# Designed miniproteins, single chains, continued (2): the designs that were tried, part 58

Each design is a single chain, and the fold is of that chain. pLDDT is the mean over its residues in the fold that is shown.

## One batch from the design tools (miniprotein)

Design m5990
Fold by ESMFold2-Fast:
Structure m5990 (fold): chain A 120 residues (1-120)
Amino acid sequence: MPLEGLRVLVVDGSPELLLETAEMLRAAGAEVIGAPTGAAAVALLDAGEPVDVILADMRMPGLSGLEVIARARARGIPVIALTSSEAAAEEALAAGADATLVKPFSREELVAAILAVLEA
């Protein structure tokens, strides 16, 4: 399993998309932690939750995906921004995301992006 032994935090305000992404990751062998808000993700990181990589949707109410990127960078954890457009992808990279994935993406694209940021 290409993601065996990896712990992935998925941050998405859509319960359906959060579950879909988590199932793709688990099918690839990853352990998955879900956070429905940026605030929940930040609270997990502040509590010292061990995370190897973060996948963050950039469209969330309240605390934004940009704040999740900032907190992850302070901890040295790579962030892949999940976006709905190339323009949103450019904003995420400018904010310090390590990579971006434009929705919809395949499981294979998701796995490749995670392996690439962990080897960089």
Scores: mean pLDDT 82

Design m5991
Fold by ESMFold2-Fast:
Structure m5991 (fold): chain A 67 residues (1-67)
Amino acid sequence: MAEVARLKEEADRKIAEARQRFAEVAREGSLKDPLDASETVEAAQRELIQLEKEEERRVREAEEAAS
């Protein structure tokens, strides 16, 4: 029980940190050459989506194991 709650908190924190990094990259991109910025922003967005999927899967596996 406490372990699942901790994993959820870790997942939320990691996702929030990744979203903050993405927002920083997106803001920086809007100030630079659109062609270079667009590729960097797309790469950061893909990393964020992948991280969210992995953290969600970890939480689900922990919940299923606890059931």
Scores: mean pLDDT 72

Design m5992
Fold by ESMFold2-Fast:
Structure m5992 (fold): chain A 79 residues (1-79)
Amino acid sequence: LSRLEKGILLLLYTFPDRPLSAREIARYLGVSQSAASRALRRLEARGLVAHDRETGLYSLTEAGRALAEALVAEQRASL
């Protein structure tokens, strides 16, 4: 996973009951909307995020949440 893909997983993990748009994700992470959208498509292809076609919002799958939990543990070990 790229640094941006990991950042997206961690961001969605901090908002477990709040789906986010690609624009909101881009704003939180300080990247372009096109960069966020490309990373989100890769994460969706891996089954790590779910895309709601009606709302355009993204949320974590169970697999994505499990991976985000592992990434949080890795970051805490680095402190």
Scores: mean pLDDT 82

Design m5993
Fold by ESMFold2-Fast:
Structure m5993 (fold): chain A 105 residues (1-105)
Amino acid sequence: ALAEEVERAMAWLEEAHRRKVPAEELLEELLERGWLTEEEVELARELHATVGADIALIAAALIGLRLAGYEIVSVTLSADGVAVVTFRNTETGETVELRVRPAPA
């Protein structure tokens, strides 16, 4: 069941975030477990590298939005170091923006 796998992914991500698991190790595990696609891993890696964003939080948002029926429409990088990821619901056409900020020091 997809919902059960998501609950497992979210619980694992909360624990990984709490333990400050290294970015590459976290991404590799998420890909190996099938919780992120290769495209989502590349996006998370890019956002971490360019914005300094927390990979566990990005991964959680990507998993949750995909399962809620949202697809990525665009990614915009602003001059102030914030990324805006725009999602669209494939059934309703509603859009949601995720503002990605640097992780706290």
Scores: mean pLDDT 77

Design m5994
Fold by ESMFold2-Fast:
Structure m5994 (fold): chain A 103 residues (1-103)
Amino acid sequence: PPSAKEVIEQYKEQLETILENIDKLIKEFEEKGFPQEYIDELEELKKKLEEYYEDAEKVLEIIYKLLKLKLEMYKEKFSPEEYKELLEQLEKDLKEALEILKK
């Protein structure tokens, strides 16, 4: 399966692109003297996307907690060293994914 980092990187890139496009549209509408109603709609859309961004961090934390629990259920399938390495990698991946989302 794709790594959580890859999935989050793709999501973050899409979200950042959308936010940048909204900011560009707001600026263009202001520069062209469009009615305030268009600017207000764009600002509302940006606000909703920022709200979804916060929810995405919570969803990511929940996903990683679920992955950690699944790993614990299958502990006997791994050597003690392999299990430790997988846990450390999972915690590192979560930390890196959260850092990517915050940038």
Scores: mean pLDDT 65

Design m5995
Fold by ESMFold2-Fast:
Structure m5995 (fold): chain A 58 residues (1-58)
Amino acid sequence: MKYKVKKAVVETETNKVELPEGTILEKLSDTTYKVISPKLNIEHTFENAKVTGELEEI
């Protein structure tokens, strides 16, 4: 399931990362999320993560 970030944060046990508006977030499992920045062609997978904030399903 894919989401477009309006304002969101990814928290892991060691890191807290703010996701800028327009970032694409793909939920792979309850705790695994793939973050994609289409502008920069950057992707990163967060494991054991919690996502909070405003997301729009796409």
Scores: mean pLDDT 77

Design m5996
Fold by ESMFold2-Fast:
Structure m5996 (fold): chain A 98 residues (1-98)
Amino acid sequence: LTPEIQALGDQIKKLLDIAFQLRDNFGDSETYSLIVKGLNRIGVAVNDGDLEAALKAIDELKEQLRARMPSLDEKAQSLVESALETLDKLGEAAKKVV
């Protein structure tokens, strides 16, 4: 793997780790599902070389996560905030790979 692709993969791994924590520690299967489905859409766009679609999928996932925040406790909200920061970094990494 190139360093740029590895950096992209590191952000994806971090998002999956956050999703697993939301599911396993908070029982939040809905937010877990949103992150996994969103990452699949982002991954398809990146593999297709479609930067516009990748950034749009990132923005859509960010909006879905923000919409979920009012229903979450403070610790789960902190995980979602970390996911939003990771999605910003994922977008920057995608711009270097795509």
Scores: mean pLDDT 85

Design m5997
Fold by ESMFold2-Fast:
Formats: structure tokens, sequence, C-alpha cells
Structure m5997 (fold): chain A 76 residues (1-76)
């Protein structure tokens, strides 16, 4: 469901921001990119299984926006 993906994305954002506070910028950037690519694949597979491609696409788009925001915060 949309609500489930929204909660999942918010939790990932919080965890990645917390991890970035304890690590170098370079390591944090690499880790964030890796984890978000895994999260995109998880969302895509769940959406395909549930036959909800539109919900999955929107969730991935939101996750990509979160990725850009997190990376911008780390690079500052």
Amino acid sequence: SEETFEKYIKKIEQILLEISKENSKENSIEYVKYQLELSKKVIEKIAKHNKEPEIGKKAIEELEKVEKKILEKIEK
C-alpha cells in the first residue's frame, strides 16, 4: 500500500541520516547510494508481486528524491 511504502521510505531516510553523522562523507555517500539501490529493488519487486505498478513507480520516485536530499546534506 502507499502508506506502507511511505513509512518504509521515512524510516530509511532517518536511519541513513543517523549513520551519516558517525561516518566520513565519502563512506556515507557510498553507503547511502548502495542502500537506496537495494531499497528501490525491494519496492519494485513488492509492487510487481502485488500488481501495483503505479504505486511502485511513485514510491521509487519519492525514494529518489530522498536520496538526492540526503546526499546534499552529507556533501555540505
Scores: mean pLDDT 79

Design m5998
Fold by ESMFold2-Fast:
Structure m5998 (fold): chain A 111 residues (1-111)
Amino acid sequence: MERIRELWENKRYYELGRLLAELLLRVARGEEVDPEELRYLNDVTLEFMDKYSEYSEVITLFRLGLFYLLLGDLEKAREKLEEALKLAEEQNAPQELIDFIRGALEVVESE
């Protein structure tokens, strides 16, 4: 949890996006993850999404990408995350939101 807190407090959203995608992929593969760390990361992710709720279509696509990651469907996860990133850039969304989505997408693309 300390690493997640440090990334969140220091606004390192790209690294948070990467870590979220990595942990969701581990869950999808049946690998062991710390339940408290996963819960805390989920809580900060929900807070982040609520902060940027005005970008509702971006957040919906991002959530769909994360759900496909949890299901182990890397092709659909990549598709939805790419759509979320493109829409965020087209809407001139804050760099924080763009960085978070990009971090998650880069992990999926590296598989």
Scores: mean pLDDT 86

Design m5999
Fold by ESMFold2-Fast:
Structure m5999 (fold): chain A 80 residues (1-80)
Amino acid sequence: MTVLNEEELEKKKEEVEKIEKESKEILKKEGKGEAYFLAVEAGKYLALGELEKAREVVEEIEKLDPEMAAEMREAIRRAE
């Protein structure tokens, strides 16, 4: 099986960027810029396979915007 290395990490980053662009459209409609900042951090951890750290950031998002947190939790859940 492929070990996570530079090539694998780069590919996962690209996947997260695709999800990030989709999420940006929703956030623009709702004006939730503060939660979006944290979502970017969660997305980066998700891309690196750091699911625990991604979840920690999502906990912070949940305090600001539960809907945003739900979207990010779904992304993390799908990565598992």
Scores: mean pLDDT 71

Design m6000
Fold by ESMFold2-Fast:
Structure m6000 (fold): chain A 56 residues (1-56)
Amino acid sequence: EEELFNVLPELTPLEKKVAGLIFKYGEDISDEEIAKALGVSVGTAKRARERLKEKV
């Protein structure tokens, strides 16, 4: 069983956090704002968003 939100077979912890931000602020949130909120690069945020879109 999952011990924390970090052990998801389909979603990484980063992808789950990205999904949460999009859910709260809408899909109009930029990759730059997601990157700043999560402390990652814009490229990392963009890839996580793309992977999330493909998985869901």
Scores: mean pLDDT 71

Design m6001
Fold by ESMFold2-Fast:
Structure m6001 (fold): chain A 79 residues (1-79)
Amino acid sequence: SLEELKKLFEKYDKDGDGKLDREEFKKLLEEILGRELSDEEVEEFIKLADLDGDGKIDWKEFLILMSYLESEGFKLSLK
């Protein structure tokens, strides 16, 4: 749910600035997808979020990416 995604985002937003760095983003994606990701897979997800090269993902970009992953048939955390 949206509330679960927001709690996960806030859990990994360690400095509370409303953005995730690369490592925080990787850990969040691994939790949502239920598997480990390679650095190359993380780079592909970052490309999909269309970041300006600062290496950070805000809440809006994260929601867009989650919608994209669902459309591609990825199963997000079930229960």
Scores: mean pLDDT 73

Design m6002
Fold by ESMFold2-Fast:
Structure m6002 (fold): chain A 86 residues (1-86)
Amino acid sequence: RIEEQLARLRELLADPSTTVTELQTAVAELYRAALEEGDLELARKALELLVRINKIQLEADRNPSITEEELMARIRALVEEFLAEA
């Protein structure tokens, strides 16, 4: 259910202990819920968010100057922007 997955994503975003993997999983579940409910625009936005998160994670894996805190801050900012538009 889209509303349930959006609420879960907001809850994870509010928790400072939330991992990148947990945020990726929550966005993937939102994408699936959007597809099941026929909300293709939300599904596209969720997929774009997943791609952006994966790109940042890959950049961090290759660049030792990117700290885990900086990585998480970038990912959280993307999720916050997504939720503001959703």
Scores: mean pLDDT 81

Design m6003
Fold by ESMFold2-Fast:
Structure m6003 (fold): chain A 108 residues (1-108)
Amino acid sequence: QAQELFNAGNYDQAIALYDEQIAKNPDDARLWGQRGGAYFQQGNFDKAIEFLEKGISLNPDSATLYHGLGEVYKQQGNNDKAIAYFQRSIDLNPTNLDSIFNLQQLQS
């Protein structure tokens, strides 16, 4: 499974399977987000942002996708954008502990 490959660190294989799944269901925001996450893990921040933004365009209420953008911008050192995206993630899902933790670290 693509998620199993991602969790094992096999990002190239995970991306290939996400690409196959997206070809069958191009409106699945979750798949675009997972594809973006895999590119983020490989250090390809431009593609990570592109695919996470595509996911948000399909599902603008996804706390997970906003958290993903926050992580990418944090890694780039763009703390203002990271804070804004983590805040949006928390606004959509107040129990997202990962976004809460990241926001607290950036505002400390």
Scores: mean pLDDT 87

Design m6004
Fold by ESMFold2-Fast:
Structure m6004 (fold): chain A 105 residues (1-105)
Amino acid sequence: MRERVRGKKVVIVGASGRMGTEFIQTAKQGGAHTIGVDRSGKGRGMDLSDEKIQASVDSPEFKKAVSQSDILINATPSPEVNEKATKIAEELGVEVFDSTVPRAK
């Protein structure tokens, strides 16, 4: 991850949550520019992000942020939000990392 995020722009969905906060910290430590996305617009992860987007994954603001980014990280436990964010990233050719899918083993 660190080598892949160094100098890259990373969008993190669910940035205000615990997982989102951890991913933002890790990405920033790896030298990435972080864009935190969350509807609440508040929370430690949002405050730590280099850019903040207070929007849903259905918004034009989210699509624009993804189009300007190299990697999308899904850090929200909502399957419908993850599916929408993943589809937008795939349509824009942006790499997706989904942290909310349970590890099989």
Scores: mean pLDDT 75

Design m6005
Fold by ESMFold2-Fast:
Structure m6005 (fold): chain A 80 residues (1-80)
Amino acid sequence: MITKEQIEADARGSIARAQELLAQNPDLPQTLKDKIQAAIAAVQAALADPNATKRQLIEEEARLSAWILGMEILKLSDEK
């Protein structure tokens, strides 16, 4: 059984990682940046909501993690 505090810590980690990847990849298409920023904002909103359930936090974090994986795959395809 995972605690809400642990889920919140994982969510904050995912936000930090997504922001790092965006900073490292400034040449990403604006439409992709907008979608990733929207996913970050959704996780931040869930973290700020005292009534957010563990399920809601997990769902928003999972969505952000999918974008993080997508950015990492794109970085690998641009291998020098």
Scores: mean pLDDT 79

Design m6006
Fold by ESMFold2-Fast:
Structure m6006 (fold): chain A 99 residues (1-99)
Amino acid sequence: HMSPEELEAETLLAIGEMYAGMGNRLADQGKYEEAAKWYKKAAEIFEEALQRASGPVRRRAAQALADIYRNLADVYEKLGKTEEAERWRKKADELEAQA
């Protein structure tokens, strides 16, 4: 049932979720700079998934990417980097608006 493109996109989603999980664990420990690095890796993977995916998988990739952009905004806020946090929130809002 899964096309090669769908399977590839699903695999990228799984990898991105693993990287996001690492970021979440580090953020929970107050390691916000390290969390940001893992969230950026997750964002790169979800961006790749979004480019390859269509239909429901593409919508899941877009939502995952928006969530990671918001997580990046939150950790940059914690680091006192308010302008950087605002840029990440704007990216999430633009992605959700364009869907």
Scores: mean pLDDT 87

Design m6007
Fold by ESMFold2-Fast:
Structure m6007 (fold): chain A 74 residues (1-74)
Amino acid sequence: PRFTLRVTGLHSPLDVERVEQAIRDAFGPEARVDVSLTTGTAVVELPGVTDHQGVVDAIRKAGFGAELVSVEDL
């Protein structure tokens, strides 16, 4: 599935890297993550069955705001 999230607190490219790393730490290196400073969004693609709340929690634990916008089952 593909998750689109609204992310708050992004101020630099290092913050993008922190969010991406937090998701990879939670879900493994196969997690595909695209984070945009310009739009304040994160698009996360995860293999198999996963809980979208886990994605939100991973971003929040990294020190950023996160809210699920949409889910697409690929």
Scores: mean pLDDT 78

Design m6008
Fold by ESMFold2-Fast:
Structure m6008 (fold): chain A 85 residues (1-85)
Amino acid sequence: MLIGVVGRNGEAIRAAMEEALKRGVPVVVARDAETALKMGVDAIVVADRDEELIEEARRLAEERGIPVGVARTGEEARKAVRELL
């Protein structure tokens, strides 16, 4: 399993990476969902408060049949990673 973390919220990105590392799951960080999908991710965590970026990630992931978590804080990022595993 490979998790794509997309967005610009550094705290949420770091929290997602730390939770995934704790569980032995590899992570790639990308600026958007399209880039993450091209890298072959199995799940996406949107680490941002940008509603347009969140909506695009949900739409693209649904088209590919992969799960999406959304995190606007570090705690939400850890929860999103746990729920995807």
Scores: mean pLDDT 86

Design m6009
Fold by ESMFold2-Fast:
Structure m6009 (fold): chain A 89 residues (1-89)
Amino acid sequence: MAEELKKELLEALNYLKETHPENFLELAQQVARHTLRLLLKMGFSPEEAKKIVKEALDEDKSLSEEEKKAILQAVEEELARLEAERAAG
């Protein structure tokens, strides 16, 4: 379920921020890209998958606006790449 992946993403982000603050953004971007791929594999549209990730980020009050933007940018870049590959196949 999308709600389960959203909760898993939020929990992962909180864990990374507490345990790996120095590498947080890099790790958070990797986790967010992975969550995006799982949502797409479950049959969510690109727009729906991106919205779910954004909602999870918005629910995390510990994230700065700059951190949210950097994570969303990585998600948007991965989404564009996957959409281009899917359209070409």
Scores: mean pLDDT 80

Design m6010
Fold by ESMFold2-Fast:
Structure m6010 (fold): chain A 95 residues (1-95)
Amino acid sequence: SEAEEKLELGKEHLERYKETGNEEDLKKAIEHYEEAIALYQERVDAGDMSAVPKLADALENLGEVYKSVGDLEKAFELYSEGGMLLLEYALDKVL
């Protein structure tokens, strides 16, 4: 899917940034992860609950970007949002 393609592009650019320190790769990683998050959020909002784990994964990946640049507050916010989504998703499976 388009969201999965953007998630993979974000991962590729983040790994390139970690290797080289190239700021354009950092910018592209953020842009692609934000696009993936928006696409998965649209699916969740439309009632596709199977997209919840994918949305959480995209949020965690964006959190890793901010952690990599030392923005620990932003990283924590993103990890917390993804974690809460997964907790709610897991509870829905037990109920």
Scores: mean pLDDT 86

Design m6011
Fold by ESMFold2-Fast:
Structure m6011 (fold): chain A 80 residues (1-80)
Amino acid sequence: SDEELLKEGLELAIDAAETMKKANVPVEEVKKAVIEFLEDFKPSLSEELQKKVEELIEKLEKAKSIDEMIELLKEAKKEI
């Protein structure tokens, strides 16, 4: 299902962000990588889930730390 596909995508994004954090990758590079991944993923989803991804991307753009990004991704996953 599109919901399961999005959950898997969010888990991959969380794992990638956590790995990049451990590697001391700058927050702006992590943000770019996560947002680009979600933008590429978005067209594969239903309209309702595309809207949720768009809202998530807006929140991620405003995130000030990798920990905030990980929390936003985890919250989005719980809402599906």
Scores: mean pLDDT 88

Design m6012
Fold by ESMFold2-Fast:
Structure m6012 (fold): chain A 65 residues (1-65)
Amino acid sequence: MSTGNKLLDAALKAVESIAPESEQERLKDLIIETYNKLLEQGKSEHDAVSEAVRLALKKLAELEA
């Protein structure tokens, strides 16, 4: 609950385990961009990471469908 930086790092590593290497950079960029946007909107680091990961997983699922 008190280490937002570690949560972001964990999310990026999770993408490396799930996505093809060619797509990992794009998905990581999406997570980072979404995270920064949500922080600007006043979201907590935890909420920002959770929303960013959810969006990235949704995009990955659409690419596989």
Scores: mean pLDDT 74

Design m6013
Fold by ESMFold2-Fast:
Structure m6013 (fold): chain A 78 residues (1-78)
Amino acid sequence: AEEEAIKGATEGVKAGEGKAARYATAGAIGVIGGLLSGDGELAAEVARGGAEGAKKAGNEKAAEGLERAAEAAERWAE
């Protein structure tokens, strides 16, 4: 469900710490905003952006959470 995409992003934020935390938080907010607007494709795109930011900052756990959120959002967008 769409809630699973949000949960994945939230878990990414929890795993995110220090410098990577802001990227994970931005990704989670983007997923929530996109899903609330009925735009799962936008939610997935924002989540991927956040995941790349977290990965570049060296936080792979946050990146993995956001990548899972993006995949879930895409599945629900059809």
Scores: mean pLDDT 65

Design m6014
Fold by ESMFold2-Fast:
Structure m6014 (fold): chain A 116 residues (1-116)
Amino acid sequence: MVKVTESGGGTVPVGGSVTLTAKVSGVDELLGVMWLQELPNGGARSIAGASLSGSGVAPEYEGRFEATLDQEKKTGTLNMRNLRPEDTGVYHALAAGLHKGKVVLAAGQGAQLTVV
């Protein structure tokens, strides 16, 4: 069974930095991790992602946020710098992997970030 376990976040000062980590289990190969921020209306916005083909960040986060993928450790990270109060929220990792030749998707539990 594919699982995504998120860690990192907590309370961080304005202008500080933090790393969110998504550890993926139950896959033979990790293909990618996408990071989403939960919105107050129950929706989500795409923040950044990394895959075997490369990484990308939404335009409003360029220069501040970076997504990476570690295939050997089966982890994705979101490195966040120069934090602002509006970066406060719950961040979800969505992972794509291969299990027994099939594409599988799983979402993490969410990591809370508070910027003060």
Scores: mean pLDDT 87

Design m6015
Fold by ESMFold2-Fast:
Structure m6015 (fold): chain A 75 residues (1-75)
Amino acid sequence: MDEEIERYLKLIEEVSPEVAKKVREYIEQNGLTPEEKLAVARAGLAAALEGWTDEEFERIVKMALKGLKLKPEPA
């Protein structure tokens, strides 16, 4: 998982170093779980590719994190 997160961050950096920096800062500041970090990294890649604003990025991140919290734990 951590290696997969770093792979996404590398891809973001190739497209937009500024977005990659914002994604790294968000992950560091918010004490996220590995699964939440991966969701943020995926949102960052989409933001870099589509040219999303910081506000749009935050909206998608919050929606993704809510989705993770709603998943039932399999028995």
Scores: mean pLDDT 73

Design m6016
Fold by ESMFold2-Fast:
Structure m6016 (fold): chain A 73 residues (1-73)
Amino acid sequence: SNEEEIMSEIALAAQAVAEAARARGLSREEIVRLVRELVERLWKAYEETNGNVEEFKEKAKEILAETLARIPA
């Protein structure tokens, strides 16, 4: 279903952000906060697309890139 596809995309993005943040030495508490904010933003993006999976995927790429850029070196 579309919802299962969206959940998979969100899970993959969350994993990528958690791994990048961990590699950069963020604390577990900082990682949890960052991932929570990412997941909330991704679900809001999906709601804004009125169920358009392709539009969601493009927004998700932008949100993921922005989130990764905010992780300090």
Scores: mean pLDDT 85

Design m6017
Fold by ESMFold2-Fast:
Structure m6017 (fold): chain A 68 residues (1-68)
Amino acid sequence: ATKEIGEIERLLQAGDYEGALKRAKEVAEKYPDSLEGITAWGVAALAAERLGDTELAKEYREKISKAL
């Protein structure tokens, strides 16, 4: 889980927002209701915004709100 978050962070640093979004979504869906899963939804929302998809980013933030 923590290792998977580190992988997502590397993708973001490389500017691979599409890769970061896909990986973050996978991690969030694999670890629902965990800190790692919640963090992954946050990164997915960030990556979606960087790609210009504001509506998708909003959906992912709603996932975080429900998990809290």
Scores: mean pLDDT 78

Design m6018
Fold by ESMFold2-Fast:
Structure m6018 (fold): chain A 85 residues (1-85)
Amino acid sequence: MTIEDLVKYSRQAREYSRKMRELVEKGDEEKALEQAQKAVDYAEQLARYGDVLTVEYVVEVLREGAERFPILKPQYERAQEYYEK
């Protein structure tokens, strides 16, 4: 994993988290779940390489999303697990 890959993954994790938040506000549960899955996939890679702040951001956005849409709870739990390890 290069520094360039980490910067790209951090950007993608934040972007998908923002898209998920926007879709939650619009009430689109299915599309919000798709964006959440992508954000968590990038967060897993970032957690392995020590980008704690970006992973924490993904966890917080998913926590808020899961409060409104229970369908997002598994993705929130998955992100929380990566953050805690």
Scores: mean pLDDT 83

Design m6019
Fold by ESMFold2-Fast:
Structure m6019 (fold): chain A 87 residues (1-87)
Amino acid sequence: PLELAREAVEHIRLGKEAHDAGDWDAAVEHLRRSSEAFERALEAAPDRATLREVMDIVTDGLVAVSSPSLQDVVRRQGRRETEELLA
């Protein structure tokens, strides 16, 4: 599950790079692969501790590609969604 979460983050990063380079088709494909890897990571998580780690890895990856003005919003939203998932 953690390797799938890291795979999702790598596709987020590559999608951002493709978008910034003007390659819209590549950006969309990377976002789709990121979503698929994230869903598989959640499905493969055997317990709450692993689910929290998956959510933390993906949230940190999203923060890393976000503009400075959005980083706090993304971080707070990720924490809230994690707590709701584990409730």
Scores: mean pLDDT 81

Design m6020
Fold by ESMFold2-Fast:
Structure m6020 (fold): chain A 64 residues (1-64)
Amino acid sequence: SDETKRRVIEESIQHLREKGHDLEADRIEQMIKDGMPLDTVLAYALGVLDRVDPELAQKVREEV
């Protein structure tokens, strides 16, 4: 659902900031501000998570 997608994107942004990946988190936030589709934002966030936390990326995929 769109609600689940928004929640996992927000959780991903927070997780990235906690791990010091502020540039990646800023980029995801900018995509949201630019009005990009949720699926596009989620795909980008998952690509970042695949590099920095692949276990979390897999959990997100199972949730959406």
Scores: mean pLDDT 86

Design m6021
Fold by ESMFold2-Fast:
Structure m6021 (fold): chain A 99 residues (1-99)
Amino acid sequence: GPPIYEGIITLTVDGEEKEVRVTIWRYRDPLTGKEYILTLLYDVETGRLLLQIEFDIESKTLTITELRGKLSEESIQKIIDLISEVTGLTPKSVVITRG
């Protein structure tokens, strides 16, 4: 189906402010039947994927994969708040990994 959210936000990546295109999807894993919220964040200037975020609806675990650069703590909280607002779900655990 269509994304549940599309927008542009400002995030700090490696100490620099960037305009980031955010797309939030709800998807079901066809192998496991498990539901996830997938958030993809693209650098508006370069078109490159900066971050991939998977939110496991059952466990309420939100996993942030930093593919290109490190987010500020304020930027991490801003994304968590956005996902919570759009989904109506509050993460119970947040994991940050680097790709």
Scores: mean pLDDT 87

Design m6022
Fold by ESMFold2-Fast:
Structure m6022 (fold): chain A 70 residues (1-70)
Amino acid sequence: SREEIEEQLSKIYGEIEKRSGELNERLARGELTREQKQQQLISFIEELYKKSPEEIKDTVQDVLNRVRRY
């Protein structure tokens, strides 16, 4: 259902935001570089894409493409 798709997308966005926050804290502590942060975020979203239901894969791919451009 549309509601189930929206719930799955909200969960994925929340997981990406949480992971981005964790990586930003590690960057601030000098534990990784900006390049390492970017690569780890990309890898995390790629893992989410692989585990995502078909109905939301296009949206997750769009998020991944956006992150790759920055």
Scores: mean pLDDT 85

Design m6023
Fold by ESMFold2-Fast:
Structure m6023 (fold): chain A 86 residues (1-86)
Amino acid sequence: MAKEKLEKIVTEILGLTVEEFRALTDEQIDALFKENPDAVGTALVLLSLIVPEEEALRLEDRLWRFNGVKLTPEQEAKRREALRKR
């Protein structure tokens, strides 16, 4: 229910479905950020609320890299711990 609403908002913001956006490569997402930083940033935040933890961490990394923030090795290790792949 809440996830479905967020997916619709993301689709309206990006002009892409959530599935299409999740299928994009890192380079394609970075290109979209360059074109529409506010829209893509909002979409990444909303997606992080509805995708699995592994994907949410990747979306946060996108936001940080776009803002010129690089993950330190320590931050990356903590995020690896949070991935909890079953």
Scores: mean pLDDT 67

